# Designed miniproteins, single chains, continued (4), part 12

Each design is a single chain, and the fold is of that chain. pLDDT is the mean over its residues in the fold that is shown.

## One batch from the design tools (miniprotein)

Design m12387
Fold by ESMFold2-Fast:
Structure m12387 (fold): chain A 68 residues (1-68)
Amino acid sequence: MGGVIDTSKALSDFIAAYKESKELAEEKAKELRDKTLLVLGGASEEVRQQSADQLVATAKDIADRVAS
């Protein structure tokens, strides 16, 4: 409900996990990649993989900054 998208939830879950445990964060990073690849289904395989990698890298960077 509330108009949230699955990718947004996966990103939030990953950031929360990264603060708590790097092991759990790696599992959530996989979910984030998978969700991103689904959203980019119409793009070329190269663009899909690159975009998914960039999103995961950005999420890790955000998690580190949110750690203060």
Scores: mean pLDDT 70

Design m12388
Fold by ESMFold2-Fast:
Structure m12388 (fold): chain A 86 residues (1-86)
Amino acid sequence: VVLEFGEVKQVSADEVEVTVRLTNTEPDDGRKYLLVIEYDGKHIFAGQIGPGEELIVSLVVPKGTTVTAKVFDESGRLVAEKTVKT
């Protein structure tokens, strides 16, 4: 599984757009993965992907927000984590 942040783009004076990309490069018999995005004390379930699938999520958040993306496997184990400060 590959977890990436795109470029943070300013969309207004006080807000930025953050893009998260999750790609499952495992074979067709591979596992499903859950993407959870956390920011400003909030937890967002962003989605689940299967083998060979890609998920792209864009969020508009206040400028200066710390955004953390976490990926869990089917057993609830954390397999990837990335953080960006806007």
Scores: mean pLDDT 81

Design m12389
Fold by ESMFold2-Fast:
Structure m12389 (fold): chain A 88 residues (1-88)
Amino acid sequence: SKLEQAVKSSGAMANMEGLKYYEEGRYDLALEYFQLGVEMGNAMAALNLGALYKKLGRYEEAREYFQKALELAQTPGERAVAEGLIND
């Protein structure tokens, strides 16, 4: 549907903005945008949020978001990455 496509596009955009702030070292903004992407159902945003929590030493939250990424995964590639990170 058009609504599903709009939500997916918004989640992908939130993920991209999160990556931009991550590269700038602005981790507070990166967390906010990745969290927004997760709320929009974006699996890559959940993976990136988990990776950022791991970078910050917050390993329990990292694992929770890798599990969330597995739940949100819509492609075999997204699923494989999430499973690998959970099992590591």
Scores: mean pLDDT 85

Design m12390
Fold by ESMFold2-Fast:
Structure m12390 (fold): chain A 85 residues (1-85)
Amino acid sequence: SRADAGARVKSLLISLIQVFKDDPEVVKFLEELLARFNERPPTVADIRELLALMQQAIASETDPEKVAAARLAAAELERILAELS
């Protein structure tokens, strides 16, 4: 359901905020998304934007913990998008 998808996205955001806690611009973006999704469910566009950020992190990050978290988040976001199609 869309509610289940929203809960899964919020859980991912909470985990990502902890992993990226030393990157203030990434944390700010993730916290703004989390606040938005507490008030309204994420759209397909929101999920695609978060997926693009995770794909960028996989390509550019040197920290293996951040890369691993981004890979796991990207895989889950792709599953959510497939379920919403």
Scores: mean pLDDT 85

Design m12391
Fold by ESMFold2-Fast:
Structure m12391 (fold): chain A 103 residues (1-103)
Amino acid sequence: MEVVEKLKEELERLKNAKSEEEMLEAYARFVGVVAGLPEEKVKELLEILREESEKSGDKLKAISDEQLEKAKKELEENKDKIEEWQKKTREEVEELFAAKKKE
C-alpha cells in the first residue's frame, strides 16, 4: 500500500532527526500521513506538540525517543490494518484539535 511506503519515509525522517524541533516536525508529519491531514493541519498539530513539549520541560529528548519507538511499533502492528489505524488516528487528532479550540 502507498500509505505504508509514505509512513516508512516519514519514520526514516524521524529516525534521522538531529534536533528536538526536527523530531517533533517528523513526528507531526508521520501522524499527519496516518490521519490523512492536509499540510495546514500538520502545522497546527506541530504547534500543539511544541506547546506540550514545552510544558514537559527538560524531558523533551526522552519524549522524542519514546515517540520514535511508539511510531515504529504502531507501523509494524498496523501495516495490515491501515484503514482502521487511519480512522482511529483521525479521531484522536480531531479530539486534540477540539481541546485546543476551547483556548
Scores: mean pLDDT 71

Design m12392
Fold by ESMFold2-Fast:
Structure m12392 (fold): chain A 70 residues (1-70)
Amino acid sequence: MTAAEIAEAIEELIKEGVISEEDSAEKALKVLVERGIISEVQAKVILHDLNIENYTAKELIEVLRKEAKK
């Protein structure tokens, strides 16, 4: 999946009320893994490589949107 596709998936989870914008980036990524949208390895790479372990779901979307524009 691209960074843009992952951002869109998180935005959909917020729209569905499964997570909130204020939930942790780790929680958002965990839900994506549980739903089979991304792998557990992909979630770990995103958390560590983008250094977003203390980010909210909203902040994670913003980082992923910036990465997609590179």
Scores: mean pLDDT 80

Design m12393
Fold by ESMFold2-Fast:
Structure m12393 (fold): chain A 75 residues (1-75)
Amino acid sequence: DSVPVRDLSTSTIRDYLRKKFPDKKIPSSTVSALKRAMPTATLAELAREYEAFEKIKAVDPNYKISKRSGPALRR
Protein backbone atom coordinates (compact mmCIF):
# COMPACT_ATOMS: atom_id res chain seq x y z
CA ASP A 1 0.00 0.00 0.00
CA SER A 2 1.58 3.22 -1.26
CA VAL A 3 -1.09 5.65 -0.02
CA PRO A 4 0.58 8.83 1.28
CA VAL A 5 -0.01 9.52 4.99
CA ARG A 6 -1.46 12.95 4.18
CA ASP A 7 -4.52 11.10 2.78
CA LEU A 8 -4.89 9.09 6.00
CA SER A 9 -6.38 10.25 9.28
CA THR A 10 -4.12 10.60 12.32
CA SER A 11 -6.16 7.84 14.02
CA THR A 12 -5.53 5.44 11.12
CA ILE A 13 -1.78 6.14 11.23
CA ARG A 14 -1.76 5.78 15.03
CA ASP A 15 -3.59 2.44 14.84
CA TYR A 16 -1.03 1.17 12.31
CA LEU A 17 1.85 2.26 14.56
CA ARG A 18 0.22 0.67 17.63
CA LYS A 19 -0.07 -2.60 15.73
CA LYS A 20 3.61 -2.36 14.69
CA PHE A 21 4.85 -1.18 18.12
CA PRO A 22 2.41 -2.60 20.69
CA ASP A 23 4.85 -2.03 23.57
CA LYS A 24 5.04 1.72 22.92
CA LYS A 25 2.64 4.44 23.95
CA ILE A 26 2.30 6.32 20.69
CA PRO A 27 1.25 9.92 21.48
CA SER A 28 -1.16 11.50 19.00
CA SER A 29 1.10 14.60 18.99
CA THR A 30 4.04 12.49 17.74
CA VAL A 31 1.84 10.97 15.01
CA SER A 32 0.62 14.43 13.96
CA ALA A 33 4.19 15.75 13.87
CA LEU A 34 5.35 12.83 11.69
CA LYS A 35 2.36 13.24 9.35
CA ARG A 36 3.18 16.95 9.02
CA ALA A 37 6.93 16.31 8.50
CA MET A 38 6.48 13.62 5.84
CA PRO A 39 2.97 13.93 4.31
CA THR A 40 3.93 12.13 1.07
CA ALA A 41 5.51 9.14 2.86
CA THR A 42 3.79 5.75 3.06
CA LEU A 43 2.74 4.11 6.33
CA ALA A 44 5.80 1.85 6.12
CA GLU A 45 8.14 4.84 5.69
CA LEU A 46 6.46 6.69 8.56
CA ALA A 47 6.77 3.60 10.80
CA ARG A 48 10.49 3.41 9.93
CA GLU A 49 10.87 7.11 10.76
CA TYR A 50 9.02 6.64 14.06
CA GLU A 51 11.40 3.81 15.02
CA ALA A 52 14.38 6.01 14.10
CA PHE A 53 12.89 8.92 16.08
CA GLU A 54 12.51 6.71 19.18
CA LYS A 55 16.16 5.61 18.92
CA ILE A 56 17.40 9.19 18.41
CA LYS A 57 15.20 10.48 21.25
CA ALA A 58 16.75 7.88 23.60
CA VAL A 59 20.24 9.25 22.77
CA ASP A 60 19.37 12.92 22.18
CA PRO A 61 16.37 14.08 24.26
CA ASN A 62 16.47 17.48 22.50
CA TYR A 63 15.61 15.96 19.11
CA LYS A 64 12.26 17.22 17.80
CA ILE A 65 10.20 16.42 14.73
CA SER A 66 9.43 19.53 12.68
CA LYS A 67 8.59 20.24 9.05
CA ARG A 68 11.81 22.27 8.80
CA SER A 69 13.99 19.45 10.19
CA GLY A 70 12.47 16.81 7.94
CA PRO A 71 12.60 13.05 8.57
CA ALA A 72 15.51 11.60 10.58
CA LEU A 73 16.29 9.22 7.70
CA ARG A 74 16.28 11.99 5.07
CA ARG A 75 20.03 11.52 4.43
Scores: mean pLDDT 70

Design m12394
Fold by ESMFold2-Fast:
Structure m12394 (fold): chain A 96 residues (1-96)
Amino acid sequence: TVEATMAEVRALREQARAAAEAGDLQGYLQHQIDAVLVLVDGAAKLGADPAQVDALRQQADAIKQQLANGADLDKIAQQIAEAEGAARKLLAEAAA
């Protein structure tokens, strides 16, 4: 359900906030990527377009791999914001 998806997203955002307050920017970004994947999984369960679901999963996995490989954190943050926007839109469309 959308409610269950949003509850998981809220929990991950609380973990991200705690990481940021501790000065753990990498942990903050990692929890944000996990939140994008939760949004995509929620959309998939509601019957979202499989091609869009797969594309967003691949995008999130690529961002996660770049973060693990020590990529530019500002670039990672921008990519996460773009992926989150797309994932939220996909979830909203699937829930309608």
Scores: mean pLDDT 85

Design m12395
Fold by ESMFold2-Fast:
Structure m12395 (fold): chain A 74 residues (1-74)
Amino acid sequence: SLPPLSPDELRAAKATLDTFAEDPNARLSTREVAERAGVSPASATRALNTLVQQGVLKRERVGKTTLYSRSALP
């Protein structure tokens, strides 16, 4: 089951899901999510990791940057 998210983690999750509602093929960095949600990179990272664990997002590494995209899996 999804663990409880803090208010900042919920804002990050919402900003991420809103972005994919507008552009299902978007690829987001933790920095972009933090900026869009107005939260720290740490809060954005925790929210994104939770969404990856739940199968909502997939994570990929491009050099030193981690990008998140919508998972093809339900």
Scores: mean pLDDT 80

Design m12396
Fold by ESMFold2-Fast:
Structure m12396 (fold): chain A 62 residues (1-62)
Amino acid sequence: KKPLTPEELRRLVLELFDAIINNDQKRYEELKAKLKENADEGTVKQIETAIESLKRILEEKK
């Protein structure tokens, strides 16, 4: 897969977290697909794991 630049990856991660915090499911899926296409498997897995952890923390607080 073609790697993202560090700046592009940072922007994508910030947009993903924003979508999660705002419960924008459609945007989240779009950004996740973009991540999977443009980042390596290790990076994708780490970010997905961080997202799942964030979702669980937000869910547990409510």
Scores: mean pLDDT 74

Design m12397
Fold by ESMFold2-Fast:
Structure m12397 (fold): chain A 74 residues (1-74)
Amino acid sequence: MLDKLIELYNKVRKAVNDYKAGKLSKDEAIKILEEAMKEAREVLEQATRDRSPVAAEFAKLVLERIEKELEKIK
């Protein structure tokens, strides 16, 4: 759970940085962020079922970061 969330956070950060550096198009960056958001939501649902408060809180933080970055790009 936590390893997957850390991976998603790093993937989002890399996509945003690559977009700013001109290595990714706007559409490619949005697609990566939307896919990461979907995966983070799935992790949040699973963490809630497993009663894992640490994983649930981390998933929420990852989702908030992705939403903020999507608003800046869109």
Scores: mean pLDDT 82

Design m12398
Fold by ESMFold2-Fast:
Structure m12398 (fold): chain A 56 residues (1-56)
Amino acid sequence: KDERGRVLAKMLLRRSLTEKPMSREEIADQMANTLGIPKETALRIVREVEAELEAE
């Protein structure tokens, strides 16, 4: 699994809650730019991490 991508997604989601709200698409775009991966891949990772955080 893309461990680095999952860590970054968690960090950005937490920042969105405490600082400046970001949409899922904005988080995915930031991840795609940072990791050099397709936005579609980044969006999938964000959705997976978001679902895990909701279950916690």
Scores: mean pLDDT 75

Design m12399
Fold by ESMFold2-Fast:
Structure m12399 (fold): chain A 61 residues (1-61)
Amino acid sequence: GAAFAAALMVREGGLAPEQARAIAEAASRGATKEEVAAMLRAGGMSDRQAESAADYLLATR
């Protein structure tokens, strides 16, 4: 769920909890992989980390 995905982004990606929650909610509402990855990069993740995290988030929604 979104709460677990947000916790993972904070713990592994170093994102602020509010930013991680907003990204998880966007993914659950049908955001594209490119959109989710862009939000994760804006939060401080590398391109590779952002792509992997986006794939995970979209697979778990």
Scores: mean pLDDT 73

Design m12400
Fold by ESMFold2-Fast:
Structure m12400 (fold): chain A 100 residues (1-100)
Amino acid sequence: SKEKVVEALKIVQKMQIEIIEAIDNNESIEKILSIVDEALKEILKVLEDYPEAAKKIKEVVEEFKENFTKALENGDLEEAYKHLKEMVERIKEILDELEK
């Protein structure tokens, strides 16, 4: 439903803001990944009736976690922000398909 897509988009936006704030405040990688994991849990609950979209979003988030962790461990903030942007855009594309 359109309402579920809007709810999921709000969770994605909140997650993006919280991750950026955590990076800017030099929070641990573990803390940042906990923000991602909590947001994913909330998105999966909202999309409980959309298992294919939920599966795709889970795959996108797991790929992001790998790439983002590697970028942060290497001190590459530009690559970390790039991976964050790509994850958010890919999730939005998956959610847009649910309204079609």
Scores: mean pLDDT 88

Design m12401
Fold by ESMFold2-Fast:
Structure m12401 (fold): chain A 75 residues (1-75)
Amino acid sequence: SSAAAREAALLAEAERALAEAERHIKQGDFVSARRAAERAIELARQVSPENARAQRLLDEAEGALRLAEMLLESR
């Protein structure tokens, strides 16, 4: 269905954004990491709430956002 294709595209884009957030954290770029994590959250939230894969990705992205924000505040 067109809905399933749309959800798959959103999940792929959210996974890419999460990977970018994790890469930026490793590089010490916490501002870019926060932005990428926020994007991953926004994309994952657009997927149906019954999608378990989207929920796991949202949980991981929220963790990355929290980590980036903590590292920004520790200066």
Scores: mean pLDDT 86

Design m12402
Fold by ESMFold2-Fast:
Structure m12402 (fold): chain A 82 residues (1-82)
Amino acid sequence: METVTLEATIRLPKPVTPEQAERFAERIRDALLAVPGVKEVRVEASGTEIRVTVTVDQSAYDEAKAALARAGMEAVREALEA
């Protein structure tokens, strides 16, 4: 099955601590890996930026994109409530 790469940058309202960066990276990775058809997830968090790269089956692209959007909104919400 053909795979496609989905790349996104999540901008946070505040700089993240190293502990918070690790926590956000784990949360986003887990959320994306739960989507059937996701093959690989790379998450890098530093400062006010979280970069996510996902390798996903073409047929699961929309589901992966929705999961990424939800995980990103959760990270922004958690950063604001900290």
Scores: mean pLDDT 81

Design m12403
Fold by ESMFold2-Fast:
Structure m12403 (fold): chain A 58 residues (1-58)
Amino acid sequence: SAEQQFLVNAAKAVLRAAPDLPNPALVGFVRMAARDVGFNPSEETLLRAVQRARQELS
C-alpha cells in the first residue's frame, strides 16, 4: 500500500542518516513523519516497516 511504502522509505531515510538508531527512536521519527502527511499507522505497522527497512538496507 502507499502507506506501507511511505513508512519503509521514511525508515530507510532515517537509518541512512543514523544507522545505529534504536527501534523506539526510529519508530518515533517515522510515526511523526507519517502523521505530518496524514497517515495514522498502528505500532505493529510501524515495527513491520522498520523491520523491512533494516532488511532492505542489509
Scores: mean pLDDT 85

Design m12404
Fold by ESMFold2-Fast:
Structure m12404 (fold): chain A 91 residues (1-91)
Amino acid sequence: SREELRRLFMEFARLVQELLADRPDLRDAILAQAGRLVEAVLAGAPEAEIDALEAELRALVARAAAQLPPADAARLRAATEAFLAGARALA
């Protein structure tokens, strides 16, 4: 549902803001991409479009994770996969 997607996005956004407080450009890019994915899921976009948006989000997260301590990188990656799995289940 729209409310479940909003909740998933807000939970992901809180962690991204926490972990990337010192990296606003990466924070903002990741949140913008996650927002695009949420809108695509809500619009019933084709699977190929959802796959492309997920790949772009994973690429941005990988770039950010490379700049974080290992424990924080692992938290960011885990949160990203949880967000993507939740969004996909609602697609």
Scores: mean pLDDT 89

Design m12405
Fold by ESMFold2-Fast:
Structure m12405 (fold): chain A 68 residues (1-68)
Amino acid sequence: KEWLEKAKEMILKINEALEKEEEEGGKTIEELRQLVHEIAEELGIKVEIDDLSEGIEKILEKMREELE
């Protein structure tokens, strides 16, 4: 499924942003935010656009359900 590949990319972007200690508005953080929004829209999940962490958590839970 398309969203699963995007979710995997989201995890990689999280790790990359942490390695770079990237601040808000950085390229990796912006790409991560876009991925979270795209995945949430594809899954029909209502995510608060200002809460990136909550969005990520919901997507990870959905990934776990799908991979089972």
Scores: mean pLDDT 71

Design m12406
Fold by ESMFold2-Fast:
Structure m12406 (fold): chain A 113 residues (1-113)
Amino acid sequence: KIADEAAEILERTAKILRSAFPKNELAQQAADYALKAAKAARDGNLDEAIDYASKAANLAFQIDDPTAQYLAYALMQAAMALYFYQQNQPEMAQYYLELAREYLEKAEKLAKA
């Protein structure tokens, strides 16, 4: 369940990266890694999911744009949620999953403005 919820956040983040920054190579690469992370999370490959989500976040942080910064935080918090889920710490995983959703919602609102 936590892995599927993290995958949904990663998929939604990828969609915004692609739509808000269609000509930005870093955003397209970040979106590709986010989708790989989502697939790995759904498949139960948590190490790969954490690695890909972290790579996506690193690329998104390099984009000098507030929407991209919020998306980068959403990716990083999703990676943290997957990490604590893997460590059998579901309360910490849920906390970071909620933070990821908060940053994603901030990015969605800013992208529409």
Scores: mean pLDDT 91

Design m12407
Fold by ESMFold2-Fast:
Structure m12407 (fold): chain A 50 residues (1-50)
Amino acid sequence: MKAYEVEVTKGAMLVRTVVEASSEEDAIKRAAKKLNVPESNVTVVREVEL
């Protein structure tokens, strides 16, 4: 399955994580939902093949 490494800003925190998603847009949406932040706070760093 495809995954994406994302960088998320939430207040004073900077979080890097890997999210399983079929597209960059889906990865952004999933990361934003998990961390309860706006999608604009999420940046896709790279695609990872699982």
Scores: mean pLDDT 79

Design m12408
Fold by ESMFold2-Fast:
Structure m12408 (fold): chain A 71 residues (1-71)
Amino acid sequence: ALLQLTAQTAINEAQAELALEENPDPALLQQLEEAQQAFDAGDYAEAFKKANDILVQLGVRDLKRAVEKVT
């Protein structure tokens, strides 16, 4: 149960972060779809890994946006 809840939380956070993007990266959207498919298949470890990787990559983008300021 814990791993399932952790994976669901990571997917929910990745979805929320991507929803804040005005022009979301197609590669991250594909990775989110893969995370959701892994979750639906019961592979919670893979789902968490993919969702967490999206969050890490979005963290890097937040730093780039802070430097550039203009979207």
Scores: mean pLDDT 76

Design m12409
Fold by ESMFold2-Fast:
Structure m12409 (fold): chain A 65 residues (1-65)
Amino acid sequence: DEELVKKFEQGLKNAKKVAETSSPEEKQLLLDILRKEAEEVAKQLSEEAAKRVFELTEETIREVE
């Protein structure tokens, strides 16, 4: 679980950097993709780890908005 969460967190950091140089439309698409990826990853994790993934995703989206 922790390894998948850490890898996902690194992916969120990379996506945030991409979003900083993206158009509003590209940013919206990236945010939608991040939410979908979080949901798919969460299916493979324990309840606690899944909650952490969603928390990290929403935090990243909030920072990028």
Scores: mean pLDDT 78

Design m12410
Fold by ESMFold2-Fast:
Structure m12410 (fold): chain A 114 residues (1-114)
Amino acid sequence: SIDKTIKDLLEKLGITSLPKSIEVDASLLTKVEYESLKLLSKELGFELKTTGEPSKEPEEEVTYTSDYPRGALEVGAILTVLHPDVSARKVAEVLGVPQSTVSRRVKRIKKAIL
């Protein structure tokens, strides 16, 4: 469950505070990143304002070392962007994925924030 994944990542990454509102250009995001951002907004209660439609090509599928659902990597990357104490390296270690795949998503998501 993605909802369980969000709670698990918040605990493992030590996240206690998040922005109250963010504005993003969705045209700079993949569909999975956009859907993950919407789910995080709903689950964590921050305001999400979006412009455009997701238009970036999907990234290749990654293998997790633990039972994480599709979208877990995108959730971790978004949390890295939204919380300054979370590093791409820490997310990569928690999910068991290469740091480069987290860092690429973090870079893309950072560009999308207005």
Scores: mean pLDDT 78

Design m12411
Fold by ESMFold2-Fast:
Structure m12411 (fold): chain A 76 residues (1-76)
Amino acid sequence: DRAEEEAEREVEKKYTELAKKLEPKIQELGDRMREAVENKDEEEIKRLEEEAKPFRELQAEIREEYERLKARLEAE
């Protein structure tokens, strides 16, 4: 229990710190994406998606790492 809670807290802290640092860039991309969607500018939407890929990959890596830790704790 407590060891799992500590591991979970460490991952959450790391994620929170990364999210805080990425927040300004994510907000900027979000605003631009919203404007592109309102204008139905498919080309700009695609460009913004490509610019957002590094952030999506980072989020996916953090999620996968957390899931792997959970799986290892449940595994024998």
Scores: mean pLDDT 71

Design m12412
Fold by ESMFold2-Fast:
Structure m12412 (fold): chain A 91 residues (1-91)
Amino acid sequence: MKRREELLKEAEELEEEAKKLLEEAAKLAQENPEALDKVYEAIEYAAAALGYFGQAKEAAESGSLSVEEIEELVKEGKKYLEEAKKLLEEV
């Protein structure tokens, strides 16, 4: 099932991207205390994205969810990741 393997790879790559964004946000929080509320909001979105990508990865590996359900988890995670990126760009 090639699509499940593609979703697993995509979820793994997006999970790493979200982890890097969280590391960046943590550094920005220390450097920009006046923007702390916005940075913490970005951390909340990035953490939500990590949750979706982690769930998608586990489901793709275990076969517990359909391809369509895994695609929806990846799609939702991407929305949260993009919001986190936008918030950090404004810092």
Scores: mean pLDDT 85

Design m12413
Fold by ESMFold2-Fast:
Structure m12413 (fold): chain A 76 residues (1-76)
Amino acid sequence: RAAEIAKALARREAAELANAAVSAQAVGLIDQLTADGASVEEVARALRALAATADPATAKQLERIADGLLSLHESL
């Protein structure tokens, strides 16, 4: 349940990214990994990998989402 809540919040934050193309990629990535049963750490790693290919502003937001995902999972 904690992992599900953390992933749902990360998906919502990804959907709110100003860069619509990266937002769609991040949401799709979270949805696909969640369907595949991926761990919170696997989702965070995938978001960081996406951040490495994004512009600096969007990369910073993706890193924040990944960090928040891990922090929230530890706290729930």
Scores: mean pLDDT 80

Design m12414
Fold by ESMFold2-Fast:
Structure m12414 (fold): chain A 68 residues (1-68)
Amino acid sequence: MLEKFYEILYEKLSKKDPKKLSKEEIEKLIVEAAREAGLSDEEIENILESVKDLSGEELLSRLKGLLE
């Protein structure tokens, strides 16, 4: 479940310029990817809270590390 979420989110972010993504756009992409991966609303809220202070570039860097 989480691995699928990271793959979907990475794909969505890679199609956008992470430097130009607003915080709201990042949150929207996270919610979309998490729902597509079949995560619960509680898991989505926990993810959003953990990444709320990350930029699009920082998030993409962390996802790349997780997918290694």
Scores: mean pLDDT 77

Design m12415
Fold by ESMFold2-Fast:
Structure m12415 (fold): chain A 73 residues (1-73)
Amino acid sequence: SETLAQTQALSLEELGKTYLTEEEKKEIEEAIKESDPETAAQLREAVAKQAPKEESEKFKKELEKKQAELLAK
């Protein structure tokens, strides 16, 4: 469902807001080292998707623009 996909996207945005602490980054890095290659690839992709502050900021700007357009109508 699209609703579930949107909820997951919001969860990733919340994680971006919280910032991964240095301890959490270490835990993820250690998990990658101890994981099988497939799980390691998935973890790296999840971190990469969460990591770009620029992408989170761009998403926020786009939401703010849409909200402004709705208020202007």
Scores: mean pLDDT 55

Design m12416
Fold by ESMFold2-Fast:
Structure m12416 (fold): chain A 96 residues (1-96)
Amino acid sequence: GAEEVINKAEELIDEAEKLLKQSSSPEAIRKALELLEEALELLEKNQSQIPKEKVVELTERIKSLSLEILSKTEDREIINRAIALILRAIGLELDL
């Protein structure tokens, strides 16, 4: 149900935040980005089942952490993926 999707998205975002707080290694940054990408995909696929307020809350967290990734990396692939993720999060909020 919606609660299980929300809990899974929150878990992925929490793990990404923890990784970024504990390490600035390229491996930690890449893993954090992968977790945020998975969380956003869950929100996009289940948008109609999730309360609008919760979608906004979680997309704002994804956007914030993606901006943090951009501040910590010079890797072009990671930069491009983080920017794409921010744009997708903004798109999802605008569709609410």
Scores: mean pLDDT 90

Design m12417
Fold by ESMFold2-Fast:
Structure m12417 (fold): chain A 81 residues (1-81)
Amino acid sequence: DYIEALKKKAEEYLEKAKELKGTLEAEYYEALGRAYYYLVEMGESTDAEEQIKLYKKAQEYYEEAKKLKERLEKKKKEELE
C-alpha cells in the first residue's frame, strides 16, 4: 500500500510533466516523479546497499525539484501582477 501510494504519486507527477512539456513546470514535475520512482524501487529492493543508493538518488531529484519550485513560485508571482 505504501509503495503503491508512492508509485501513484510518481505516475501523477510524470503525467503532469508530459502535459506541460517544454515548460519549467514540466521539469519540476519530472524531477518529483523521478524522486518518487527511486523511492518505489528502494521499497521493492531486498538489498540494503541498493536501498541506500536508490534513497540517495531520490534525495538528489527531490532537492532539484525544490530548486525548480522556487524558480516557478517567483515566476508565477511576477505573472499575477
Scores: mean pLDDT 80

Design m12418
Fold by ESMFold2-Fast:
Structure m12418 (fold): chain A 50 residues (1-50)
Amino acid sequence: SEVVNDFKEKIRNAADEVEKQVQIGVGAIYAAVKQDKDLLDEIDQLEREL
């Protein structure tokens, strides 16, 4: 039915938007973790140079 097809389209669009928001969140977490890792690598190098 047309109503069912419209509903399926809305669900698909909502799922795509959720996936997009999740990817943005994951990207932000990855960037933060990478920054922390880079800092830890710098600390490790400093300890090795002591």
Scores: mean pLDDT 80

Design m12419
Fold by ESMFold2-Fast:
Structure m12419 (fold): chain A 92 residues (1-92)
Amino acid sequence: SADATRAFIRRLLAAFAEELVDLADALVAAGASEAEGTEALERKARELRAELLARLRAAGVAPADQEAALRAAEEVLRDILGEFKERLAAAA
């Protein structure tokens, strides 16, 4: 059903966000530079997006909903990168 599909996508996006936030927290704690942290977060996001897309396809999610989920994942990454950069600036 459409409701079940939306709930499934929300759970996958929440897991995507949680993994990136956990990595951002670890990078800040480790004293990573902005360049090092950005590269690490972008690399992890690429891996997680590939896993997200594979799971959406395996579940038979429609292509339009796959594209919407990938756009939402890109927005999540952008927000986390912005917050990460602000946290580093505050720590300097």
Scores: mean pLDDT 90

Design m12420
Fold by ESMFold2-Fast:
Structure m12420 (fold): chain A 94 residues (1-94)
Amino acid sequence: SLKKKLEELAEKYIEKILKAKNSEEAVEEFQKAVDELREFAKTELKLSDEKIEKILNEVSDELVLYLINGGELTPELLAKALEKLKELLLKEIP
């Protein structure tokens, strides 16, 4: 049930990001998704703050590298980043 709950939560926000009217709305939905997934990781998965920050930094570093190499911040990029975050958190579920 934790795996299903995590997948449903992430998929809900991926859909909202992809349906965003503009990049600003997509960023707002992405920030909400990160906040809810951080809370899920802390309360449901019982991960330490250090572990959560390591996971979030892995996603952030990949996103930053894409942008530095001339990529643009799009809903598709943010949806991909959220998919990566979901995959990393799924690995923490036994």
Scores: mean pLDDT 86

Design m12421
Fold by ESMFold2-Fast:
Structure m12421 (fold): chain A 87 residues (1-87)
Amino acid sequence: MSELEKKVIEAVLKAITSSDGKQEVEVDGYRFIVETKYDEKTGNIKVTLTVTAPSGERYEFSFEAKKEDIDKLIEQVRNALREFLEK
């Protein structure tokens, strides 16, 4: 689980810094699609995480934090992944 968490967090950080705001990563049979968007009305970065499990089931998570509070955004992603993977 720590390896999956690490790779997903790395993908989120790469998506935030990429020109198209998008990254894809596969780990332990899971596929993660990360999409990021800056919202000028709120000053927030929005992150959408689409997960396809090895079973073929799909899940979507959305996270939002101030542009300057990236650490807070990453904490939200970590917490969601832990709850999702803990079962």
Scores: mean pLDDT 78

Design m12422
Fold by ESMFold2-Fast:
Structure m12422 (fold): chain A 104 residues (1-104)
Amino acid sequence: SVFEEIERVGRELGLSEAEIQVVLDAYKAMDPEHKDGKISMEELIAFLETHMSDLIEDPKAYAEELLKKFDKDKDGVLSAEEFTRFMYYLMKEVREKLLKEKLK
């Protein structure tokens, strides 16, 4: 169900099959056993700090800025759909930042 939700939302957002696979692999790394079917904000930030440091100057600050665009509500966790949308915007903004840096 969770993997099917990620694939469905990813395709709806226009992600390529390769980009959808990146989202699936990221989800599996953070919740490999479907312990609660949700991703905490702390787990997401830690993942981005570990894997995105070569792609953005400050992964933590960038993740925190993106999280402001998503209403965290009171529980501080992301559903599979919210996680997929977060990853979509993260990938888009990282690409735009890298392109802008090359054009300085």
Scores: mean pLDDT 69

